# Designs tried in a protein design run: designed miniproteins, single chains, continued (4). Part 23

Each design is a single chain, and the fold is of that chain. pLDDT is the mean over its residues in the fold that is shown.

## One batch from the design tools (miniprotein)

Design m12775
Fold by ESMFold2-Fast:
Structure m12775 (fold): chain A 90 residues (1-90)
Amino acid sequence: MKEDIERFKEIMEKLGFNKKLIDRIYETLLRIYNGEEVPEEVLKNLKIMFDNLIKKIDERIKANSEGDVETLKEIRELLTKFKKLIDEKM
């Protein structure tokens, strides 16, 4: 889990996503991982953000060269895994 969260941050920074967005998601995922109480509305918003990110990644997979596809597939799988984790906390 913690390795997945660190890998998420690394890939998102590499892909050029907004630093504030990455940091906010990263901190919330760490709070969930540490067993901290996170408000349900924050979890719901995080799921919406992951759905939007998955859509953007799917669009990039469709448009990009083969060399980027493996990195995009990896982040897509991480986002899907995190959504499942959030569902288990709600």
Scores: mean pLDDT 79

Design m12776
Fold by ESMFold2-Fast:
Structure m12776 (fold): chain A 77 residues (1-77)
Amino acid sequence: NWQTLYQQGLDYLKQGDYKTAGDLFKQAGDEAKKQGDLGSASFFYRLASFAYDKAGDTDTSKKLDQIADQLSKQHNG
């Protein structure tokens, strides 16, 4: 359930563990995408991108933002 992953990600984000928060938000996005919820998947990949950027992983952040853009376009198209 991506809701559980999202809540865990928020808990780690609150603790300043940006890397673990990013990993959990990415997993939430992967799960939402599996369920066909492209809007939620896009949202979670954006949160993961933010968390990875704060963790100093700018390459992963940029890649996740690009994936989120693609999913957002598919959801609205």
Scores: mean pLDDT 86

Design m12777
Fold by ESMFold2-Fast:
Structure m12777 (fold): chain A 60 residues (1-60)
Amino acid sequence: MTDQDIEQRRQQRADDLRQRGDQDALQYYQQSVDYLRNGDTQTARDYYTQMAQIVQQQRS
């Protein structure tokens, strides 16, 4: 996937999380995006994984 495609998908997830009112998941997602923009892809992925785990628990 291109960097722009990944960023667009993350923007959509931020909107979804905001609508759900899940502040913890949204916070982790925002941290992930911030680290990604600073070039720290490893830390960005870790925060994104934390966000995904919270979302997964809500759906499961």
Scores: mean pLDDT 72

Design m12778
Fold by ESMFold2-Fast:
Structure m12778 (fold): chain A 96 residues (1-96)
Amino acid sequence: MEKEKALEEALRLGVEGHRAAIAVARAGGSNQEVIEAAAKYGEEVRKLLEEAGKKEEIEKLEKLAKELGLSEKELLAMLASWAAEEARKREAEAAA
């Protein structure tokens, strides 16, 4: 339904952000460049996760980022990474 479609799109963008970050890291990019590569996807991931009813998970990550003194870009990279990991778990469960 609409919430599930929003979640699927968030997970897809999270995977793309993760792949972009890994590509930058493998090319010898700095930690900042790796974070920025993932963060570019994180803004749309945040919006789609809110549409998917995942606001509580977003708020948990925002709290953790604030407690750890992380930047907005690092928070956006964390959101993309969370979505990528959720996609991996769902794919693994579907394959089992």
Scores: mean pLDDT 83

Design m12779
Fold by ESMFold2-Fast:
Structure m12779 (fold): chain A 72 residues (1-72)
Amino acid sequence: SVGERFREALQNGDFDTLLKLALEHLNPSELLGLAESLDTLADYYEQKGTPEDLKNAEKARQAAEELRKAAG
């Protein structure tokens, strides 16, 4: 499913693929939902606080912002 591919991209830190898939397949309401999920994921990474997690949090927040802009 599309959701499974997005989850895999998130786990791998492949936010370029995530954004490409979202822009190709998702409607504005779905883009906003994904952005909310990415914000939640970023909060989770920040809570864990390892250097890798903090980098993933930054990437997730950037992707969420791009999705919101595309949705608007």
Scores: mean pLDDT 84

Design m12780
Fold by ESMFold2-Fast:
Structure m12780 (fold): chain A 58 residues (1-58)
Amino acid sequence: SAEEIAREVGRLADAGRGKEALALALSQPREMLERALQAAQHARDSSAATVLGEALRL
């Protein structure tokens, strides 16, 4: 789910695994990334929101 992707991206980023976090985000379809970014913003997860926002700008 989008919420699970957001949580995993945030977890990887917080663990210093930013390259893996970005790779996970970039493996997702755009629609899933947009929903995951909304979930991260709702959860106030700035780490996940940063990575997901970067993936959407690529």
Scores: mean pLDDT 86

Design m12781
Fold by ESMFold2-Fast:
Structure m12781 (fold): chain A 91 residues (1-91)
Amino acid sequence: APGLASLRIEPPVAKVGETVTLTLDFTAPAKVTYEVRDENGEVVASGTVDLPPGTHSIDIPVEKPGVYTVDLTVESPAGTRRLTVEIPVEE
């Protein structure tokens, strides 16, 4: 089916001061809206990007320990998907 084929997070557990990379693989063009919140619910990164088919990355700097939440809305010819991903961040 056209749309989001895979999502990867690296590193799977981050350390304070690192950058976490979200890797997204698409079989069709997609519009991705993302919002990243820290453990206190403060928005630390957000954006909307139009992506062609293939593998793409979104980099998220993490400056505080705790669990970060990434809310993703993926709009493709196959329809709209909403995904929530958690990123554990250690000191």
Scores: mean pLDDT 81

Design m12782
Fold by ESMFold2-Fast:
Structure m12782 (fold): chain A 118 residues (1-118)
Amino acid sequence: SAAQAEAQARLDAGIARAQGLLDSTESLANATIYVTELASKKFPEKKEEMEKIKKKSEELLANARATFEQGTAEARAAVAAGDFARADEVLDQTIATLEEALKENEEYLRKALEILKE
């Protein structure tokens, strides 16, 4: 149906947006891990602080991946069932959660870089 085709198009666009957010979060998490490892070697006295930032960034990335996998699976199932309102709701919530994860990872990278610059 036309409604099914429109819902599929919104699903595809939403998944592409969510994938982009996850990819950005992964890139920032990898950068944070790299910076925290360098800072720990340069400033051994800050190793404990750096390990906490690294662990938080890794946990955030793991949670972002789980959010993406669960949210996209639920949205796909909803479209297949003809529940387009639920698919849109799940996608919106998934994207919002991933946008928040991206912001948190940006903050962790900023904190790690400030310590490295000392």
Scores: mean pLDDT 90

Design m12783
Fold by ESMFold2-Fast:
Structure m12783 (fold): chain A 85 residues (1-85)
Amino acid sequence: SELDELIEKALKELEEIEKKLGVDKKLVDTARSAIEGLKTEAEVNKMSVEQAKEVLELILKLVREKVDPLELGEKVSLKVAELSE
């Protein structure tokens, strides 16, 4: 599916960010879990592909900014909630 392709692309981009920017393992692991879980979240919350893409782009942005893992989790949860309304 288009969503599966976007998730795979995001996981590959996350790997590149980790290699190039030396991002903390816990932040990368948290981001990977959020990306992998997004398919189920999108199905449960009836998110469009465009909305799922916004969540993926937010996750990758927060990883590049090297935020705390807890902050990434909180911001992603809020974004999913906003898009599910």
Scores: mean pLDDT 84

Design m12784
Fold by ESMFold2-Fast:
Structure m12784 (fold): chain A 95 residues (1-95)
Amino acid sequence: SKIEELLKKTKDYLLNALGYTEETVKGLMELLKRALSLSKEEDYEKIIGQLLNIAKEKLTPESTLEELKKLSKEDLLSIPGVDEEIAEIILKALE
């Protein structure tokens, strides 16, 4: 499916282009799948793009997903390209 191809490309991008560890990428992909399950298909590409922006701003290659769990809604909204709707979805997915 189109979404399966998007997920494969996102995983490859996180591992090979951004250089995150396999452990961090696994956690980010699990977070992404949870966020997608809370949203409509029309928002999937938007969620993927904004989650990538959050990861780029808040995580280093050595970071764990626990760093994202420390973020407030205000922290997420401070990131360029992250809107309130997607910030709320990601915070729910991190719970």
Scores: mean pLDDT 81

Design m12785
Fold by ESMFold2-Fast:
Structure m12785 (fold): chain A 93 residues (1-93)
Amino acid sequence: MPLYLESEKPRREIVKEINALARELGLPGALFYLDKEGNIRNVTGLMDESMYYLIKAVTAKDEKEREKYLELAKKAMEEGAPLEPMTPITIKT
């Protein structure tokens, strides 16, 4: 079942920001793209909790929510979140 997030940002910009933040934080295997249906997928087909929090941070409605999810992403990365099969993420604009 796809995960659903809401954002007013263009989907391509969301993916660009996720990839930029993942690179900045040094997350291995975090390379995202939009499929033909406009869903977010990782090229590896895998996802950890830190990657999920990065996506939530990029799609956050306000600065406080963004900061909260960025801190959760960093914490999950420090704790070594397990990689699991990815459910595609749908962005509702």
Scores: mean pLDDT 76

Design m12786
Fold by ESMFold2-Fast:
Structure m12786 (fold): chain A 98 residues (1-98)
Amino acid sequence: GPSAAALALAGIAAGLLGLFGRTPAARAGGLGGVLGGAGALAGLLAGGDPERAAAGARDAAIGGILGVLGDVLGAAVGVAGAITGIGGLVDGLLAAAA
C-alpha cells in the first residue's frame, strides 16, 4: 500500500542522510537504509509477498533512521541500523522473488 512505499522511501531518504554521517557506523546504517528501501520497493513493485515487502519497508525506515542517529547516539546504534536495513533488503528481495 502507499504507507509501505512511503516507509521504503523514508528508509532511502534517511539512509542518504546517514551516508553523509561522520562515523563509519552511521554511514553503514545509512547504506543499510538505502539498500533496504530499494529492496522493499522492488518487492512492492513486483507484487509478490505484500506482507514481507511491507516488513522490509518498515525495517528499511528503522535502519535508515538508526543510521542517522548513530552519529549522535554512538556506533552501536549505527551498526543496529545497518543490520536492520540489510534485513529489509533481504525481505524485499524475497518478496520480489515470491
Scores: mean pLDDT 82

Design m12787
Fold by ESMFold2-Fast:
Structure m12787 (fold): chain A 62 residues (1-62)
Amino acid sequence: KEISIETVVEFILSNPEKFSDEQKEKLRNWLEENNLSLSSKISVDQLKELGFSDEEIETILK
């Protein structure tokens, strides 16, 4: 299952205290390394690799 990076970023910005600075930095670095934009898509498996929990991912997918 894939989700837009825009949706993930919006969720993080709306809930900044639920995510560590380390998680935010890992996501930013991964986006830069892969030359991805907000219009790009990210898989659930990739979000797990970046340190997001199943519960966090389920909340983002709403």
Scores: mean pLDDT 74

Design m12788
Fold by ESMFold2-Fast:
Structure m12788 (fold): chain A 73 residues (1-73)
Amino acid sequence: SMEDREKALRALEEGERYLAEGRYDEALGHYIAAAWEFQRLGDEEGLRRALEALGRVYEAQGRHALAAAYRAQ
């Protein structure tokens, strides 16, 4: 539903806020929640954005190989 998609989008926004603060575990939690919700909705673009965001957190943590794996999906 539109409400479920809005919830997923808010999870992405919360993840971005935590990532900007250097709070990586919290950012991962929100991005994982967003990815799970977009996957259930069949929202391929939303899922791609959430997986890309997970890659950004791993890159910020210096986990370059893991970050690259998420960007390749």
Scores: mean pLDDT 86

Design m12789
Fold by ESMFold2-Fast:
Structure m12789 (fold): chain A 60 residues (1-60)
Amino acid sequence: SAANLRAFVESMLDGVPWSASLRDAIADYLYREREIDEAQRRALRATTSREEFLAQLDTV
């Protein structure tokens, strides 16, 4: 579920500074694990902040 996916990503990000490289790595990881599709991966990679990225995960 979207809530479980967000919780998983938040736990992964605990204590880690946000960057575009980290954003892209997480989006690509979720796509490889078949948690998201290509359109969702592109949407996540287009986000500009940690908060926007986590909000976008709520729509998955």
Scores: mean pLDDT 83

Design m12790
Fold by ESMFold2-Fast:
Structure m12790 (fold): chain A 103 residues (1-103)
Amino acid sequence: MSPIVKKLIEEVKKVAEDYLAGKITPEEFAKRLATILGKLQLLYNLGIISKEEMLFVLEEIHRILKELAEKVKDKDPETAAMLERFIKLVEEQIERLKKEIEK
C-alpha cells in the first residue's frame, strides 16, 4: 500500500474519532469527509493511485463509515442519515470500479 493511500485512510479514521469524541460538529465532519473524498478522486484522476488502490481505499472508508453509522444510529439519527448518504456514494463508486477492473 502506498504511503499516500495509508495517510488518506488514517485521515478518515481521525475524522471519525474526532466526531465520536465530540471534537467536531456533524457539519464539520461532512466537510472534512467530502474534502478527503475530493483529494482521493483528484489523485485517481491524475493517475497517482491505481484502480486497485482506489478500490482498496473506498472499501476501507466504507467499513469505517458503516461502523460509525452503527455507533450513532440510536442517539443521532440525522448524522446516521448523513452517513448513509456517504455510504451509498462510496458503494456506487466501489461497484463501478469493480466492473472496470473485471474488463
Scores: mean pLDDT 81

Design m12791
Fold by ESMFold2-Fast:
Structure m12791 (fold): chain A 67 residues (1-67)
Amino acid sequence: MEEVKKYVAEIAQEALELLFSGASIEEVARYAEEKAEELASKIKDEAAREELRRRVKEVIEKIKKYS
């Protein structure tokens, strides 16, 4: 769970940096999804893997609302 929280924060920060650099919402969402899948592949706990994907989707939805 703590590792998931760290990964979500890292992905959110990187997504915001891409957005601030002028990246499109589509590009930012794609990056966040790809990064989440990469990190999820390193997590052996199925529940933690699902939680990571869920929280990253929440970050993407929040970014879309501000665009």
Scores: mean pLDDT 80

Design m12792
Fold by ESMFold2-Fast:
Structure m12792 (fold): chain A 62 residues (1-62)
Amino acid sequence: GREEVLELLKSLGLSERGAEAAVDNLLTGSEAERELILRLLQKDAGASEEQIRRIRELVESL
């Protein structure tokens, strides 16, 4: 759920406010915007492929 996505984003070093903004964008954005955010998490926050897959699965389940 949303809380699990927030916890994963915080584990990547995002602030509480940054994680909430990212979750909102992942839930309300277009598919293209979602993929851009996931790519930025992987490139800039150092998210693993497994972490990106988990975030995608959780967002799609909501």
Scores: mean pLDDT 80

Design m12793
Fold by ESMFold2-Fast:
Structure m12793 (fold): chain A 63 residues (1-63)
Amino acid sequence: MDKVAEAGEAARRLALEDPEAAKRYLLELGFSEGVIEYLEENGLLAETVGDLAERKTLVELLK
């Protein structure tokens, strides 16, 4: 579980340092520009990227 939390924290930190990279990542996953803009305006961009990183890490651990 610590590995999952660390991945989420790292992803949130990167999203705060480079929000453009975070937006590109979400676009690549199929999020619409309008949804991404909503997330950014409401301060949810980093949280969303962190949650996705945590889920991806969990899936990777479970295979």
Scores: mean pLDDT 78

Design m12794
Fold by ESMFold2-Fast:
Structure m12794 (fold): chain A 76 residues (1-76)
Amino acid sequence: EEREKLFEEIQKLVDEIHKKIAENLEPGPESTEKYKEALKPVGDLYLEAMQAIREGKPVSVLEEILEKLKKILDEL
């Protein structure tokens, strides 16, 4: 199913963004707060993707979420 494949791509991209943000932060309590702030939009998009799957929304909704995640990764 195309929807399942897109969700897998979303999951992989979310993981890639997490790794890239973590690599750019120095260890410490201040970096933890910055890390959480940077990941908030990524987490929000992942939740939207899960909700879209649950509600049986069109593939286009998942494609939009994937596009937004790609833009976040490109900006890092």
Scores: mean pLDDT 77

Design m12795
Fold by ESMFold2-Fast:
Structure m12795 (fold): chain A 73 residues (1-73)
Amino acid sequence: LAKAEAAFKKGLKSKDPKVRAYAAIALANIYKQQGDVSEAINAEVEAGVLEIKAAVFKDEDLLNAIEEGRKVV
């Protein structure tokens, strides 16, 4: 599990939002299995936000929406 956890943490730094979403979901499941409630909750929140946005905007629109939002101060 520790090795898989490290690999998924690296996945969170990926430029591909789909890879980042899968990494966050995987980490949430790993933390739940380890009993790390706080980290599991944080990972699930991040994964849920990414998944909801991906479902709403459909694929590439997710990154565009986030970047445009940051661009508007």
Scores: mean pLDDT 64

Design m12796
Fold by ESMFold2-Fast:
Structure m12796 (fold): chain A 70 residues (1-70)
Amino acid sequence: QQQLEDDIAKALKLVKEGKWDEAFEKVSPQALLNALAYAAAKGDPRFREMLRELGHEEVLEQLDIGEAGL
């Protein structure tokens, strides 16, 4: 788990630099998506935009429900 967390952190850094291919070499698309969702939940707007671009808007809906959403 610790090793996976380290790989996820490196993948998120690569994604911020626009290096998606290298990020997918570190972690599976599913693991990267989960990490992006978690970062978006912490209030990072750039990661919310990335989830939209990837077509995973449903993940954002689940995060927004956890807040007292209007």
Scores: mean pLDDT 65

Design m12797
Fold by ESMFold2-Fast:
Structure m12797 (fold): chain A 56 residues (1-56)
Amino acid sequence: MKKTVEEIIKEMKKLAEEYRKQLATASPEDAAKLRQEFGKKIKEYNDKINEALKEE
């Protein structure tokens, strides 16, 4: 029911790999949008990790 910190980190790594692939083929405008989206995603994942550490 709870995601472990390791599972959250693996999801973040997969997002980072997709991000790199998309950046390699993206236009400058799309690249800027991708940076904003992944910045928000990474922050949310860090918040989830902190919550998981508080619970367990």
Scores: mean pLDDT 76

Design m12798
Fold by ESMFold2-Fast:
Structure m12798 (fold): chain A 61 residues (1-61)
Amino acid sequence: MTKYDVSAKDLPGSIIKVLQRHGKRVSQQSKDELLYSARNHAGLPEKDIAEIGKVLDSLLA
């Protein structure tokens, strides 16, 4: 993964806004799906995935 220029702060914020806009709230299931997508579809490194998880946990708390 040589070309992923993704900010962990920007990614969860954008996704949360989209979910809220469509009448969905961030939930434990949505967090798991976001992390799965980030790892398997976006190909983000584990460090970035861990940071996204922390931000999502902070926002859900």
Scores: mean pLDDT 57

Design m12799
Fold by ESMFold2-Fast:
Structure m12799 (fold): chain A 56 residues (1-56)
Amino acid sequence: SMEAFDKVLAAAKELTADIPPEAFTDEEAEQLMRAIGARDIEALRALVERVRARLA
């Protein structure tokens, strides 16, 4: 639904606000797009935390 898409998109923007787009690998960017497409906020959070851990 549009509401679920808007909600996950807003979450993606907030969770990645401190991470530049170029810091994502191609594989991570694909995982991010899949999580957004699936409206899976938990998968989105897990991916972003893994990216942050790698960048730390």
Scores: mean pLDDT 82

Design m12800
Fold by ESMFold2-Fast:
Structure m12800 (fold): chain A 91 residues (1-91)
Amino acid sequence: DLEAGKAAWEALARELVERGWMSEEEAQRLVDLVTAAMEAELAGTEEDRKKAVELALEAAELLAEALERGGYPEQAKLLREEMKKGAEETL
């Protein structure tokens, strides 16, 4: 459900801005990246799958930066490591 997924990410982005972990601009970019990744995944080609992974990596980096600002550097490190490993296995 693309609309439900987008709404969930918009809610998360608002929460991160409210906490001061993310700027309004970063929050908009996060939502845009995740929406594009979900749309690419739904398109279902091998090329679209690779694009979805690339977009997800960019979104994960924004989340990791927000976690670092929030005082969770270990969680940010784990997120970056997990996402890079997943990308290497799928790209």
Scores: mean pLDDT 83

Design m12801
Fold by ESMFold2-Fast:
Structure m12801 (fold): chain A 55 residues (1-55)
Amino acid sequence: MEYYLRPLSGTLFREELERILKDPNVKKIVVPSGFKELAERIKKEHPDIEVEVED
């Protein structure tokens, strides 16, 4: 599955991200353009998940 991250608040964003990363059906995560550092961190922690930065 592809998932698009949409940060609304710091707390909700963190909980949503943790939930997504625990889902074994998630194959691809699209991260907002302002979160390139987060995208690189996800790639390092979860190399089996495809990570793409949205423009």
Scores: mean pLDDT 67

Design m12802
Fold by ESMFold2-Fast:
Structure m12802 (fold): chain A 77 residues (1-77)
Amino acid sequence: MFTLTDEQRAAIRRTLREHAGLSDERAERVVAAIVALGAGDETPLAALPEGERALARMLFDALRRDADAFVAAVNAT
């Protein structure tokens, strides 16, 4: 299954807090949902509000396509 590194998880947290304006608690729920989705479990994702589910899906797709490019883009801004 797709697995997230610590650096990738840090990049997601940064994006959610700094660019999406989520609180720490909401950002951690989205990170947990993305981690679970990578393991094939959609249950945490389904429990998120619509906007946070859309963010989780978008970030998961970006990481799945090119995780290195995603991390580099977040760290460059």
Scores: mean pLDDT 78

Design m12803
Fold by ESMFold2-Fast:
Structure m12803 (fold): chain A 95 residues (1-95)
Amino acid sequence: SPEELRETRDILSRLFDSLIESTRNKLPIPVGVQKNLLDGLITELSNLLPPDVVQQIRDLAMEVLDYSYKGDVEGAEKAKDRLLGLLDEAVRRVE
């Protein structure tokens, strides 16, 4: 539903903001923990979105995590923006 999709989008946005903020502050990134959290949320999206869109979101989520681990704030923000853009487009299409 559009409501479930918006809720997941907002959770992902908040998680990515927290991750990128940790990167800006040069804090350790718990890659394994973050990957497990993201895998769980993206699996929930597989019930709401087509497989090709879910795969794009998964790839972009892994890019956010990888850029954050490397200390690349700009790369992480661009990957986040692309991911959230896909979710926002999906919400518009089902309304």
Scores: mean pLDDT 83

Design m12804
Fold by ESMFold2-Fast:
Structure m12804 (fold): chain A 68 residues (1-68)
Amino acid sequence: SMEETIEELVKEIVDRKLSPEAAALLLLSKLGKLNDEQLELVRKKLEERGVPEEYIEAIIEAIKRLQS
């Protein structure tokens, strides 16, 4: 499922301590262009793993910049 795929990718981001740019590139390489629902799901899964809000915002900003 999309939720399971995003959860697995978020786990990899956290476990590997990826930068916001590297995290965004990983997500885009696996999912293609993310819609608003997918961006919200990424944010939720990062929050559930205790990722700081500033780091989450940096990842989301990088995704939006790279896909525009």
Scores: mean pLDDT 86

Design m12805
Fold by ESMFold2-Fast:
Structure m12805 (fold): chain A 78 residues (1-78)
Amino acid sequence: SKKEEVARELYLFFKDNKLDLSKPLSQQLPIGLLMVLVSEINKRSGTNLKLKDIEDKNFVEILRILGLSDEEINEILS
């Protein structure tokens, strides 16, 4: 699905930038990059997320907000 594609791209983004999947994004990325990330997620997923909706969330929590199941999230992490 499109959400699974976005989730997989997000996973690669985290890995390529050596981000900790367990830590909130606000602890790892400057606000400008967070705003760009939110914009790209919204554009690709058809969501209307604001910075406040994801800044204090880790990778798994963001995927849940995007509507992925725990099974789908575990498949992406594998």
Scores: mean pLDDT 84

Design m12806
Fold by ESMFold2-Fast:
Structure m12806 (fold): chain A 62 residues (1-62)
Amino acid sequence: SDLEKAKEFIEKAKNAKTPDEARKYLEQAGNYAARLASQGKVDEAKELGKEVKKIAEKFGFS
């Protein structure tokens, strides 16, 4: 599912060794979150967005 794919990319971003690597995974996770929002799964998309933002801030590019 789009939710499972978003979570997989979030986990890859958390384990990234460089900001560039993390950015690529977060972009993919954000794409799946946007797809969930367009399907009416707004609450799931909001929670994914919070996780993406937290990881981006950790890597210093938020």
Scores: mean pLDDT 81

Design m12807
Fold by ESMFold2-Fast:
Structure m12807 (fold): chain A 84 residues (1-84)
Amino acid sequence: MSPEEREQLEREVEEAMIEMARAVGELTGDARIARLMVERTRAIHEGDWEKAARLSEEIAREDEKLGWLEGAKFFRESAEKYRA
């Protein structure tokens, strides 16, 4: 996949995950994941890939606590991508 194509798909998936994190925060009353998603998006926008990777790993840990194994896998893979 081209770099541009991967960046476009990553942006689309990231937007979907932000929506999902917001929905989870509303249902559980826990805004922690929503806050981390906002911080991660800002880090990506700023080009701080190391911070984006770290925040992605943190979101993955929170997803694991909620039993969202698919979400956790996505964010761990995102962290690897940002560090590559």
Scores: mean pLDDT 72

Design m12808
Fold by ESMFold2-Fast:
Structure m12808 (fold): chain A 103 residues (1-103)
Amino acid sequence: SPAWEALAAELRALNDATVARLEAARAAGASVEELEAIVRDGIARQIALLEAARAAHPDDAELNAFADRQIANLEVIDAALAGLSDEERLAFIETLLATLRAL
């Protein structure tokens, strides 16, 4: 559907922008705390896009089910990041970058 295509394009553009920010910050020698802040900002922006899509298409059951699952997953990831050591956070960010680059 046009709504799904638009949401998918916005999510891809947001993820590409987050990857570019992470790569630039890492190349500049940013701290693990600064890299985490970029990841958490990306998660918050993705949640906002998914919530906006739900609000715009309240009768689209498939889109709403997808958005609900993605928001729940992103909230778990955001909460988990706060409990990690610096070494674990860096490893997570490196795995995330490798995963997003492979897409």
Scores: mean pLDDT 84

Design m12809
Fold by ESMFold2-Fast:
Structure m12809 (fold): chain A 72 residues (1-72)
Amino acid sequence: DDLLDREIDHFREAQRIMDRLTAQYSPEAGIAAGGKLNDGSIQGARNPEKRQEYLEQGKKDAQEVLDKYLSK
């Protein structure tokens, strides 16, 4: 069950990152950035052939959210 194992790993990693971002930046920034990571994971699950592309896009979107909060 390679697909399920990878989805569980991605979910756990996204949750861990969101918890860290919430603690390090602000609750608003951490939740918003974590939401982008979760969006990438969900889209990747819906499109397994493009999963890595969606995960990378989610990471990029999360970084853009953090950059906005850090610049203001």
Scores: mean pLDDT 68

Design m12810
Fold by ESMFold2-Fast:
Structure m12810 (fold): chain A 98 residues (1-98)
Amino acid sequence: LVEELLKSPLYEALLLFAKEVATYLLETRYKNEKNEEEYEKAKKEIEPIAKETAEALMSLPKEEQIALLEEAIARLREIGAPEKFIEMLEAILEKVKK
């Protein structure tokens, strides 16, 4: 069950998205802040937080997964996030809808 979840293309896509977004936010924040100790501490938290987030989303009913992904896409567009993140979420949404 957990092993099957970890092999799921949807789980892998969610995990990759969460890791890339967290890394982008971390690098964007610390681009203007020269606190290497805080950066290294935050960097170590990315993978466990990304895994927890992906697992939490996978535990939701399909309808709620779709609603959250659509809301996330709309919010990313609203704040002018990089197109690559929007494309990643749209690909994940298509996998959920199948």
Scores: mean pLDDT 72

